# Designed miniproteins, single chains, continued (2): the designs that were tried, part 62

Each design is a single chain, and the fold is of that chain. pLDDT is the mean over its residues in the fold that is shown.

## One batch from the design tools (miniprotein)

Design m6271
Fold by ESMFold2-Fast:
Structure m6271 (fold): chain A 60 residues (1-60)
Amino acid sequence: SAELEGRGRIALGTAQSILDTGSLPGHRTDEEGLALAREAIRAAEEGRYEEAYELAERLR
């Protein structure tokens, strides 16, 4: 759905910001957090928007 895709795009933006800057207030940037961010990006690129959103939420 458009709502699910929108959530996936937001998750992608959050994950990309963490990987690009190494720092995002209120989010995990440790080794596990970076791994989650990479997986969220992969999930979104593969159209798995719900999984991407769930992975990005674990970064909070």
Scores: mean pLDDT 77

Design m6272
Fold by ESMFold2-Fast:
Parts: sequence; structure tokens; C-alpha cells
Structure m6272 (fold): chain A 55 residues (1-55)
Amino acid sequence: SEKEKALIEIAKLTYEVNKDTVSKEELIERIKKSMKEAGYSEETIKKVVEAVEKV
């Protein structure tokens, strides 16, 4: 839960810093790929993606 919260905040911050140079869709796909390769669960990836989509 705390690790998921940290991942969500990092992902949201990454989007805010890069939103003028990278589309939200492209960033979300990069996050999905990176998290999957790092071994995160599908449920954790979904929560992070949903949080970024709401920004």
C-alpha cells in the first residue's frame, strides 16, 4: 500500500514534469512496460495508470 502510493506519486510527478513534451498516452504506455518488466503485479500497474489518467 505505501509502496503503491509512492509509485503513484512518482508517476504523477513524472507526468507533470514532462506533460509539455510527452503525451499522456505515451507516458502511460512507458509506465506499463517499465512496471511489467520490473515485475509489478497487473493490479498495481492498473492503480498507477488510473492515477495518471486522472491528472
Scores: mean pLDDT 81

Design m6273
Fold by ESMFold2-Fast:
Structure m6273 (fold): chain A 81 residues (1-81)
Amino acid sequence: SAVAEELKRRATELAVRAAREAAAALEAGNIEEAVRILDRAIRELEALAAEAEALGAAEAAAFARELVRQAEEARRLIAES
């Protein structure tokens, strides 16, 4: 559906932007900023997943939740460094 494709596009753009910004922060040695960027992305992706569920776009919601899981794992690894 057009709704599912738009939500998946928004989730992808958000995740890509967050990954680039977090990577730049890590290259600069700023672990706290990388964690902050990922925390913001997790919240935004969770909000998008909830929006997708409310709209009946189950595929888009599942896609956004998978990106949340990946971001949470990245955050955990960075925070444990």
Scores: mean pLDDT 90

Design m6274
Fold by ESMFold2-Fast:
Structure m6274 (fold): chain A 73 residues (1-73)
Amino acid sequence: RPEELRRRLDEAVQKAIDAANAGDVETAKKYLEEAERIGRELERLGAMTSDDANKIVAAKLALVGAEIEKELA
């Protein structure tokens, strides 16, 4: 189960980053919310790794960057 959750986390993070890089803030938010939900489940199971946490942070930073670009443009 943690392996399956981690695979889904990786997919959600990648989709969030891709959407953020494309300027699609709404899609990036959707996938970041999914990644955070999966991250909470991994943490609850005691299976969260530093790599997992760093991936979620990377997705958050990508979204923040996209939001700033949207407000400035």
Scores: mean pLDDT 83

Design m6275
Fold by ESMFold2-Fast:
Structure m6275 (fold): chain A 88 residues (1-88)
Amino acid sequence: MAELRERALALVREAQEAAAAGDGERAAELLREAAELLASTLPSEEARRAALLGGEALAARLAGDEERAARLAAEAEALEPAALAALA
């Protein structure tokens, strides 16, 4: 569990570096992978779904799809606020 969370955090750092370098597409892929790893550590289906939606929302934002990002973020917030916070 802790190892998966550490790997997810490493992927988030790589995503931040890719975004800073102007590679939003790579940043989005890394964030999706991080969200999947974080989701695998969560105890409920609602929490896992919220984590995956939060990751997709952030990936969509980095790809420039603001409407999709806002919709997915709202869905994630409605399920498990604590799970979404884990992705922020």
Scores: mean pLDDT 72

Design m6276
Fold by ESMFold2-Fast:
Structure m6276 (fold): chain A 74 residues (1-74)
Amino acid sequence: MKELLERAAEWLEAHRDELTAGLARELGDEAAARRAGELLARAAAALRAGDLEKAREELARAQALLAEAAAARA
């Protein structure tokens, strides 16, 4: 399990900048994309610590933030 979580964290870390740039383009909101990137970094840190529950909480916060930004744009 821990080895799998470490690989997931490495993937998020490797792709965080790409994902954040993509979100900035899609939402037209660089601040929301940056905050989502910060939450993804926190999720990766939780995965490295083996804290799956905390990782889910940070991902849920990122999802809520992105949904709110998308709704504000609509």
Scores: mean pLDDT 77

Design m6277
Fold by ESMFold2-Fast:
Structure m6277 (fold): chain A 65 residues (1-65)
Amino acid sequence: MVERAREEARRLLEEAKRSPSESKKAALVTAAVLYLVGEELDTEDEEEREEIRRIAEEMLREAEA
């Protein structure tokens, strides 16, 4: 379910933002992206895959900002 994948990725990204450690921030952001990639690989719905990719792109842009 794309919504659940987004919630977990968002949770990890928010935890990264609260972390005082730059290495921990990087690890948590990487975990969020890997979680979304895992969900994309495990789905057969093309529309759902596209939505997961869009979410991953949003997370990467937010992590860079």
Scores: mean pLDDT 70

Design m6278
Fold by ESMFold2-Fast:
Order: C-alpha cells, then structure tokens, then sequence
Structure m6278 (fold): chain A 75 residues (1-75)
C-alpha cells in the first residue's frame, strides 16, 4: 500500500515542492467535504484510497500547469 502512495509522490516530484504538498494535503474536498485528509500522513503512513484517487486525479489535470496548485477550495 505505502509503495503505491510513494509512487504517486515520486510522480509529483516532477512538479514543484509546494504543488506536491498541496496535492498531498487534500484536506478539503468539494465533493466529500473534508473527509480524505492527506494522501500520506506527515510521516508517510498510508491514509485511504480516497486520498489516492484525488492525488491521481490531480496529477493528469495539472500536467501542463507549472504554477501553484489551485484546488477547488474557494474557487
């Protein structure tokens, strides 16, 4: 499980450090409403599949983006 999350993190390394932590800090979901939390805990513990789905969904969308990560937090 942890290995899969780490694989996503490694993919996020292609982005900025700030963008990565924004994606990992999926604390406020516009759909679920603050249910997922972090993709990986601060120490790298596995969280939930919900967090993983959000991370993967974000990576393909942010592919062309090179600036700060804009999550539908405020919109």
Amino acid sequence: MMEKIKEIELSLNDYSEEEKEKILSVEEDPVTGNRVGLVVDEKGNVVDSGSLELAKKYTPDVSPVEEGVFFPEKK
Scores: mean pLDDT 45

Design m6279
Fold by ESMFold2-Fast:
Structure m6279 (fold): chain A 79 residues (1-79)
Amino acid sequence: MSKEELAKEAEEQIERAKELTKEALASEDKKEAITKGNGALFLLLVAQVLADLAGDKELEERAREAYKEAKKALDEHLA
């Protein structure tokens, strides 16, 4: 893949992770919330790797911040 394609994939993974986080936070079922939440966090780790491979440090930082925000929100929801 080109660096442009890797960066685009990273952005797509960030957007998918945001939707999964939203679904996890909307779920009252703890198993569903945990499964979707873990899925979102995994996609954000993938986005960080893809951004690094693309050489896009700003995108990597964006993915890292998105991971921190998602983890905090999910930890608070599942408390």
Scores: mean pLDDT 86

Design m6281
Fold by ESMFold2-Fast:
Structure m6281 (fold): chain A 80 residues (1-80)
Amino acid sequence: MPTIEEVIKRFHELQNKAQDELEKLNASKEEILEVNKILEEGLEKMTELIENNAPSEEILKVVEKTEKEVKEKIEEIKKK
């Protein structure tokens, strides 16, 4: 079972990877804002769960959902 620290690290790795991919794609300001909105919503939900002492498994589900949404958005950008 992942620790809360490992889940937080995974979220930071997602943020870094998303930024790198957007830079490589020369994404528009609008596309960057859309990806950042997904990341911000994920961060807010993750923070809420941590503050409420939620199990690491529940926090991981939020990170995994955010990863999926970011990946789908980046794939849409790649198709243009």
Scores: mean pLDDT 84

Design m6282
Fold by ESMFold2-Fast:
Structure m6282 (fold): chain A 59 residues (1-59)
Amino acid sequence: SLTEEGIEYANQKKYEEAIEKFEEALKKDPNNREARLLLAILYHELGKEEKAREVLDLK
């Protein structure tokens, strides 16, 4: 799955690729809470704090 690919990229510290996979996962399933939380964590880690907050504010 896209979420699994994103996790694999994140484990390799390829954070930009991981973000792209999590964004694609959310486009296919907006209720994918795991992908949303991981995306927010990665945005925060990269200093993209406004994007991290935006992801978390989407209910």
Scores: mean pLDDT 81

Design m6283
Fold by ESMFold2-Fast:
Structure m6283 (fold): chain A 76 residues (1-76)
Amino acid sequence: MLIELLEKAIEYLEQGNIEKAKELAEKAREVAREAGDEETVRLVEAAIKSLEAGNIQEAKDLLKQAIERARTLEAR
């Protein structure tokens, strides 16, 4: 679920839909927070701040880092 939310947020950024991307990133942040994944929370919060500042590429890169982090924790 967390990784899917992050991947969809990146897809919406690539489509230019910043509003949907931000909504999905905020949902991903809450999911990560509930899971106790503080590092993913920090990466997603940084991505949201980058979106608010208009730094779309930085936000996309931070969301990709959050996916890598989440995949590492979910790896079986």
Scores: mean pLDDT 83

Design m6284
Fold by ESMFold2-Fast:
Structure m6284 (fold): chain A 81 residues (1-81)
Amino acid sequence: SLKERADELVQKAIEALKSGNFEEAVKYAEEAVKLDPENPRAYAILGIAYLKLGDVEKANEYFDKALELGLTPEEIRELLK
């Protein structure tokens, strides 16, 4: 299913973040939101990746989207650790 494929891409994006491959994390998370536009974890990962890349404005935009879709600030903070 599209949701299962999006979840796989979210996991790849998390692995890329942990490896310091922030541009690769953006790529996987963007593919995930194309397949599942309401995936709050994918938007949170985009926020984290853009924050690591120094794009604070884009990071805040994606964090706001993740929160609008029901992710909590605590859940976003857990993705940073």
Scores: mean pLDDT 87

Design m6285
Fold by ESMFold2-Fast:
Structure m6285 (fold): chain A 104 residues (1-104)
Amino acid sequence: MTLDEYFEEALERVRKAARELGLPDDVIEMVESALRAFFRHVKRLVEEGRITLEQAKELLDSFVEDVERALREAAEKGLTPDEVIDRLSRVLQEAAARLRELTA
């Protein structure tokens, strides 16, 4: 599987989870935007030889799992769209920190 195919599968998985949880379209679009930005950054690092394809896949899997968990918890707690965005921002910051550790 190519990195792009891996990304498309991960994006569809998160999109499906968000829809099943009944999240608003605006929140789903925000999640997709964050995923696309993160995947573009990861792909660039692989292309530059700064991380391996295996490290990229592990990082993407962890990120997707963290996003799915955050969305599930948000739905269970009845969080507002703004509160969901705040939680997703934290997940993205944690993923960015892991990426820095891999490239340091």
Scores: mean pLDDT 78

Design m6286
Fold by ESMFold2-Fast:
Structure m6286 (fold): chain A 65 residues (1-65)
Amino acid sequence: QQAADDAHLDKIAEVAREAWRRGLPSEEQLREFVRELAKKHGLSEEDAERIYRMLLLAREDVAAR
């Protein structure tokens, strides 16, 4: 279970890193990109939505500084 959870988290981190690196300005473009990339990595729609929400929060935190 732990090893499987670690592999799953690695995929999530990889998708999040690539989406963040791309620097998409539009919320819609970010969501579509994350969904496509998550599907390529075999992640669920719930995982894609979670990654998207995390990236939105990170963007708002940076903008609020």
Scores: mean pLDDT 76

Design m6287
Fold by ESMFold2-Fast:
Structure m6287 (fold): chain A 83 residues (1-83)
Amino acid sequence: SLKEKLEEAIKKAEEYFKKAIEAKAAGDAEAAKEYLEKAFEALREALKLGQKARPELKEEYDEALAKLDEELAKQKAEIEKAA
């Protein structure tokens, strides 16, 4: 179902964010960036599924999707500066 796909996407995002944090703590900048990209891909999927489930919130989801791209770029830049 749409709800099950949304829950799966959210769980994937949470797992990849945890792996990104651990990789960053371990000093593995490349692994941290890769896990971060996977986490944001899962978040994007979740937002798109949420938009389908709640079309009345389209503008809010569109704004969140735009902010997602900006935030990923910022976090990747911070990891590169720390490496």
Scores: mean pLDDT 83

Design m6288
Fold by ESMFold2-Fast:
Structure m6288 (fold): chain A 61 residues (1-61)
Amino acid sequence: MTARIPVPAEKAEAFAEAVREALGDAGEARVEGDTVVVTFAPEDRLALLRAISEAQRKTGI
């Protein structure tokens, strides 16, 4: 599955890095301008939600 998360362009790389750190091997994240695209398995839904929450906390969004 893929999730698209709109973030300010100036924070997109930091957000994607935080998602990658929190998610680990459960998926991958990449930056598309002002959007962070996360690819993950459906079974890793909870891991994705935790990774997004951590990234929001670290980037202040």
Scores: mean pLDDT 81

Design m6289
Fold by ESMFold2-Fast:
Structure m6289 (fold): chain A 90 residues (1-90)
Amino acid sequence: MAEELLAKGEEALAAGDLEAAARYYAAAADAYFERGEYEKALEALRRLAEVSADDPALKAAALGAQALIYRKLGKEEEAARLEAEARAAA
């Protein structure tokens, strides 16, 4: 369940396991997106980007996924900003 994946990500982050936190946040974002819960998917992707500071490719992917959701929601300015950040992170 997406909520359980998000909770596991929070537990992993609290334990200092950034790799496990990133894996759970990515899985939670995917599950929320498939359910059409875009705001919760964005929350999980924001957390993924934060724990991916030392992985430029993963951070860029998280920012790009956020931009895709913002475009789907009609928030073009937010999407453009995140696309620029994703290109800079890659």
Scores: mean pLDDT 85

Design m6290
Fold by ESMFold2-Fast:
Order: sequence, then C-alpha cells, then structure tokens
Structure m6290 (fold): chain A 75 residues (1-75)
Amino acid sequence: MEEAEKLVEEALSLLDEAIKAMRNQDYQKAKELFEKAVELFEKALEIHPSPRIETLLRIAKSLLDFAKKAIEKKK
C-alpha cells in the first residue's frame, strides 16, 4: 500500500510540472511529463486497484492526448 501511495504522489508531482509546461506552451515537455505520470498511475493501479487512482489515470491520459494533439496539428 505505501508503494502505491508513493507512486501516486510522484505522478501528481509530474502532473503539476506538465500543467506548468502546458501553460508555457512547451507541449513536448508536457507530453513527456504526462507520459511518465500515466506510467506511474498504471503501476499504482496494478498494486492497489482504487477508483481514485483509476480517475487520476483517466485524467492524466486525457491531458496527454491533449498535449499530443497540440504537437500534432496535422494528421
């Protein structure tokens, strides 16, 4: 349980940094930070399945998709 909590805390820190990168229009940095946050939330969810962690993972994935679309203006 402590291991999953630590992963969630690290992922939340990365989300905060990624949001700051988004505000600075540094979408590439934001993407990399969101990808790391998603990975940590997925690991936390595997260790301790929780509706809260599942919700945070969904939010992180949505923000990652937004950052990817901001980088990829043409598809």
Scores: mean pLDDT 82

Design m6291
Fold by ESMFold2-Fast:
Structure m6291 (fold): chain A 55 residues (1-55)
Amino acid sequence: DLLDKAQDLAIKLRELLSKKPKEEKEKIENEVAELSLTSTAEEIVKYLEELIKKL
């Protein structure tokens, strides 16, 4: 299920962001929240996978 995969990736992202400065964490969290309102589950999964690779 793409939704389950998106949630697993979101948990992993949250763990990685816990090591980042508060300003960077808030910026990324806001970007993910905005994407979640306007994007399909498939687009969210792809975005999270790419973001995690960069972190």
Scores: mean pLDDT 76

Design m6292
Fold by ESMFold2-Fast:
Structure m6292 (fold): chain A 86 residues (1-86)
Amino acid sequence: MSPLEKIIELAEKLADYLESHPDPELQRLARAVRELIERLKKSTDPESQKAILESLVGLARLVAKRYPEFKEMADELIKLAEEYLK
């Protein structure tokens, strides 16, 4: 599996967990994550991929800070995205 495929898989898993939660804020965050995943899947250039991944890292940091139950998964997503952006 490519590094980008791993990021997409983990981001989709995070979105699934967030949208299963009854909190409307977590459901909004899940929609934002899914939108970024769709954009990432359609992106063909490194510049667009970098911008989308930076946005995804920002959302994951917000999730990790505000929701301890999702911190481990969000931190792993941040790590994979930052390693890919090197």
Scores: mean pLDDT 84

Design m6293
Fold by ESMFold2-Fast:
Structure m6293 (fold): chain A 64 residues (1-64)
Amino acid sequence: HMEIREEVHKIRDEVNRRSKEAYEKGLEAKKKYGPDYAGQVTEKLNKEIAEEARKRLKELAEKS
């Protein structure tokens, strides 16, 4: 119970860190290519982050 909770917490911390990176990359893209492109970049990155987190959570569930 506790061990799985700690692994979930680590996944959340990684999601938070990667979300900040996505936000910063979006700001850089906005400066260079404008808000429409920046929106696409941040949307894609956030989707990838969410999918990776979901995959890791499923792996934890499979470990019993």
Scores: mean pLDDT 79

Design m6294
Fold by ESMFold2-Fast:
Order: structure tokens, then sequence, then C-alpha cells
Structure m6294 (fold): chain A 58 residues (1-58)
């Protein structure tokens, strides 16, 4: 959810919008998850489901 995205982004010194944009890019390109993306997915199952949906659409 947005609260988890905001917290993880703040811990890493980036905006929540940039973290979400990065995750979408990773999902579309099939690139390996960065440490920040793996941390977000471990804390937020809804974001993990969203990434899986993006990967299925790509």
Amino acid sequence: GSATVRRVAAEHGISPEELERRLVRTGLTGEPLSPIERELLARDPAMAAALAAIQAAA
C-alpha cells in the first residue's frame, strides 16, 4: 500500500512516486529486483501482486 511505499522510499532517500516508477520499469523490462524493490515487496504483498500483474501484461 501507499503507506509502505512512502516509508520504504523515505528510508532510502527517494520519493514514493520514484520507487513506484522504478518498480513498474523493473516489471516491464524483466530486470532483477534491486535491494529497495525486494524490501518493498517483502513488506507489502499488494505491491508484490501489482508487480506480478505488470510482468504478466508485459
Scores: mean pLDDT 78

Design m6295
Fold by ESMFold2-Fast:
Structure m6295 (fold): chain A 58 residues (1-58)
Amino acid sequence: MTKTVKVTVKPSESVDVKVRELTEEARRQGYEVLPQSEVTNAPPGEDTTITLVLRQKE
């Protein structure tokens, strides 16, 4: 079963750091991050949306 998680990152936050933290947390909870996951880059000064598509590991 797949699960989609969307997280908004403010311009003052590091998108790279947030992606890493979310990926590590998902793996700790027994989820695999799928290639369908994406980062929607926004114009400067706007929020960036991270979309993670997760699949539960056995």
Scores: mean pLDDT 77

Design m6296
Fold by ESMFold2-Fast:
Structure m6296 (fold): chain A 84 residues (1-84)
Amino acid sequence: EELKKRAEELEEKARELEREALYLESQGGLVLMKGVAESIETGAGEEILEEAHREAERLDREAERKREEAKRLREEAERLREEI
């Protein structure tokens, strides 16, 4: 029963990290959309788009790290469940 509880705790932590990654990915999309709209309105397109892409890429990298951590936690939880 204790191993089951530990596995459930790891799975819950993995779910939180996956939610955070999804949130960061959605924020990256919003940054890109706002950058495109701003570039069209101001005519300073390339510089604004470059900044938007840089910020979106930063958010995507952070999301990727969180997904990798979540994957490790899920693998650990799966190993614990095998011991039950």
Scores: mean pLDDT 82

Design m6297
Fold by ESMFold2-Fast:
Structure m6297 (fold): chain A 66 residues (1-66)
Amino acid sequence: SEEEFQRELDRGVLLISAATLYNVAKKLGKEELAEKAKQIMDEIVKNPDYDIEKAREELLKLAEEM
C-alpha cells in the first residue's frame, strides 16, 4: 500500500540521516555522538517496529550537539 511504501521511505531517509550524522561526528572527533548515531542506525536496521518519530527527535538532538 501507499502507507507501507511511505513508511519504508521514511525509514530509509532516517537511516541516511543517522549515517550522515555518524560520519560527520567521526570526522569531528566527537566519538560519543558517533556512538549514539550508530545505535540509532542499528535500531532502524534490526527493528522494523522502531519508532520513527522518536528516532527523528533523537537525531535532531544529536545534530544540535554537533
Scores: mean pLDDT 83

Design m6298
Fold by ESMFold2-Fast:
Structure m6298 (fold): chain A 50 residues (1-50)
Amino acid sequence: MFRFTFKDTKTGKTVEIVGGGDISTLKEQAAKKLGVDVSSLELVSVSLVP
C-alpha cells in the first residue's frame, strides 16, 4: 500500500491519502478532503506504507 501526498497549488495545503489503484481516483479523494479543484492538485510524494 502507498501513501500519497498531494498539494493544492493555490493554497499550499497538503493532504495524505493511503491506498492503491488509479492516481486519478486518489487525486479526486485528495481534492474532496481539501475542498479544492482536482486540477489545482499536484503529487508531491509517494511512500511505501508497511
Scores: mean pLDDT 80

Design m6299
Fold by ESMFold2-Fast:
Structure m6299 (fold): chain A 104 residues (1-104)
Amino acid sequence: MRYYSKEEVTEYLQRLTGIPRSVAREIVDKLMEALNKESFSEREFASILETLREEVEELAYEKLGKPKRVLTLGETGRLIRELSENNPELFKELVQRLVEKLAS
């Protein structure tokens, strides 16, 4: 199984979702700190991407009044960017939800 370093995970997250590198780094830093990990396997990274998409979908439905639907990774990234720029409290809530879901 292939393992991705913190830098590689940050780069791939940015490339797949289109979020700014600074935002991707913040998410990865918080996840690695909370999970006490320095690298993620390919399977763990795939699980992180799926969890991120699902948590953004749920947050958008519950907090932003958007219809519940399956989001692409690009749509997920656009919402994350919007939250990080315009609603930092909801962005913090999103990161906390990710940590809780992945640490369980």
Scores: mean pLDDT 85

Design m6300
Fold by ESMFold2-Fast:
Structure m6300 (fold): chain A 58 residues (1-58)
Amino acid sequence: ELEELKRRLRELLDRLNEADPSLDLSEEEKETIIRVLERANPGAGLRGAIARLEALLA
């Protein structure tokens, strides 16, 4: 489940970067975001970020 959530979050961060090029998120920055969320609260943190990005990109 965690690996699937991390994969989904990477996909959404890629879409966010395409939708808003001013963000210019590097691969390192994307991995840092995922790592910080996983470290703080792996399930709820990742799911919360995914839900917010999905709402933003809808």
Scores: mean pLDDT 76

Design m6301
Fold by ESMFold2-Fast:
Structure m6301 (fold): chain A 72 residues (1-72)
Amino acid sequence: MSLEELLAAEPAALEELEELKELLEKATAAAEAGNYKEAAKLAREAAEKSKDPLVKKYLLELAKKAEEVAKK
């Protein structure tokens, strides 16, 4: 996802990107608060909503890492 690609996106794609950003912001806030279980859940939801396979893989990896931290 480049800035150029975002600028060329149609309205429906922009709405999907806004939802993804909101979920990632909530996941980051939860992690900063020490709620790694909630952060992992939000990251998985973001991955499910993502259409890009690379972004989806990245988000699933983040969720797995957050779950491992939550076990400590």
Scores: mean pLDDT 71

Design m6302
Fold by ESMFold2-Fast:
Structure m6302 (fold): chain A 60 residues (1-60)
Amino acid sequence: SEKERLIEEAVELLRRLAFPEATIEAVREALKRSKASVGEIRRIIENSDPAELVRKLKEL
């Protein structure tokens, strides 16, 4: 699905930013459970500072 592709894009971004694998997996699981739209997830990925990225994605 488009949501699954976007979750993997978020995961790849977090790996490039050198977040720990445990943090990356926590974000992946949060996004899988989230009812947020593809547009909301994409907006956070494209417009968030790295320091805010994990928090904002987990809050979805």
Scores: mean pLDDT 82

Design m6303
Fold by ESMFold2-Fast:
Structure m6303 (fold): chain A 56 residues (1-56)
Amino acid sequence: SAADIQRELYDQLSRDVQAVVAAGKAEGLSREEVRARAFAVVDEYFKELDKKLAEL
């Protein structure tokens, strides 16, 4: 269902964003770089979610 797709993608997005933050801390990335990478991941996931929902 659409609700199941949304939930699964939101859970995955949460994990992926946390991984970006963790990698940023480990590599010593700037706050601005971590923010940009996290937002890019979020943007891509919402584009994918919209695409999958449109195909239903």
Scores: mean pLDDT 79

Design m6304
Fold by ESMFold2-Fast:
Structure m6304 (fold): chain A 58 residues (1-58)
Amino acid sequence: SREALERLRASLTPEQFQRVSRLIGEAVKTGDPERALEELRRLGFTDEQLADARRIIE
């Protein structure tokens, strides 16, 4: 959702947001959210940020 995207943008650095946006875009294109979310979790993103990313992908 737009709200989830805005929350991520506000909570992340520009470099982190670019990385997240690229992974979300790939997940939306391929229809595979779990791989993108696993990578983000490994990079140290919070459960709240992962939930927002999932809402954007779905």
Scores: mean pLDDT 78

Design m6305
Fold by ESMFold2-Fast:
Structure m6305 (fold): chain A 61 residues (1-61)
Amino acid sequence: SRVQRILQEAVAKLSKEFSQSEIEKHYPDMRAKITELLAQGASEEEAVSEAVKLFKELLGK
């Protein structure tokens, strides 16, 4: 799906700094954010960026 592809791009960026187990804990939150942004007409690049940002906010970093 389009959401899954965008999630995979966000995960690829996060995998440079964070472990797979840490990233996987926040998959539901990132998927929800991507879905919301696409419904609002955001670009795929914006959805990737915001998913990455959300993950970092949830980690308190």
Scores: mean pLDDT 85

Design m6306
Fold by ESMFold2-Fast:
Structure m6306 (fold): chain A 81 residues (1-81)
Amino acid sequence: MEERYKKTKEAIKEASELVKQARDAVKAGNFDEAEKYRDKLETKAKEYEAQGDEFRDASLIYRSAAEKVKKLIDEGKKKAA
């Protein structure tokens, strides 16, 4: 139980940091860098999904963050076109 709570808190912190870095990369026009942050978030989501329902909250946090980065990249590319 304690480990689930700890992993959820770590996921919130790490996901927020990666989303911020991806947003900054998109603003700079560095879409390749932003895609790397999205890949990191998706990898983390998959890792916690593989650990089962006990880490579901952490998995969902990383997945939600990856979706946010994808939207940022898509919007940035439309503005850059």
Scores: mean pLDDT 80

Design m6307
Fold by ESMFold2-Fast:
Parts: sequence; structure tokens; C-alpha cells
Structure m6307 (fold): chain A 77 residues (1-77)
Amino acid sequence: MERILEDLRAEAPLLVENARSEVKKAKDYVKQGKKNQAAVELTVALLYLSMAELAGADPEEIAEIRKEIDEVAKQLE
């Protein structure tokens, strides 16, 4: 388990970048009126964000991305 967590910690920057990328895709889908696709991308972003948090990513970066996800999610309601 410890080795898996160490490997995950090494991937923290990539997991953060993947979360940001999925949020950007979700925003683009919202602009296109593709709410279902936007919801899928937000779900994937939340998964990457959760993994990044477990990997020890910067709490401020996690909070920023979480705020963006919440803002996009409100546009889907």
C-alpha cells in the first residue's frame, strides 16, 4: 500500500492537470448546450481531483478546481 501511495504522490501534478483539463472540457460542452457531456467531464474531473487530494496535491489548488467544478455544475441544473 505504501508503494502505491508513493507512486500516486509522484503523479499528483499530472492528476491536478487532468482535473483542470476535464473542467475546461465541461465548460466548453456547457457553452455548446451539451449538458450530458459536460456532466460526464465534471464526474471525471472530480475523480482526478479526489486522486490528486489523496496524492497530497496543494490544498489551495484543490480548492480552486473544486470551486470551478461547483460553478459549472450549477450551470447544468
Scores: mean pLDDT 80

Design m6308
Fold by ESMFold2-Fast:
Structure m6308 (fold): chain A 75 residues (1-75)
Amino acid sequence: SLLIELAERYIRTGERAKALGNNKDAAESYLKAGEYYYKAGDLEKAKEAYKKALELAESDPELKKKAQENLKKIE
C-alpha cells in the first residue's frame, strides 16, 4: 500500500530527526505518519504515531493541537 509506505518513510524521518534532537521536525514527521496510517485504516499505528508527535510537540501549540485533534478521531 502506498499509504503504508509513505507512513513508514515518515516514521523513519521522524526517528532520524529525534536522534538529532530536532523534536519539532520529529513531531511533524510522526504527525504525517499518523495521518497516512489513519487513511490506510491502521488505527493502532496511527494512534502510536500521533502520541509520539504530541510528546515531541510540547513547545509548539499548533502542532500539539493537530496531534490532539487527530487522536480524538480514533475510537
Scores: mean pLDDT 87

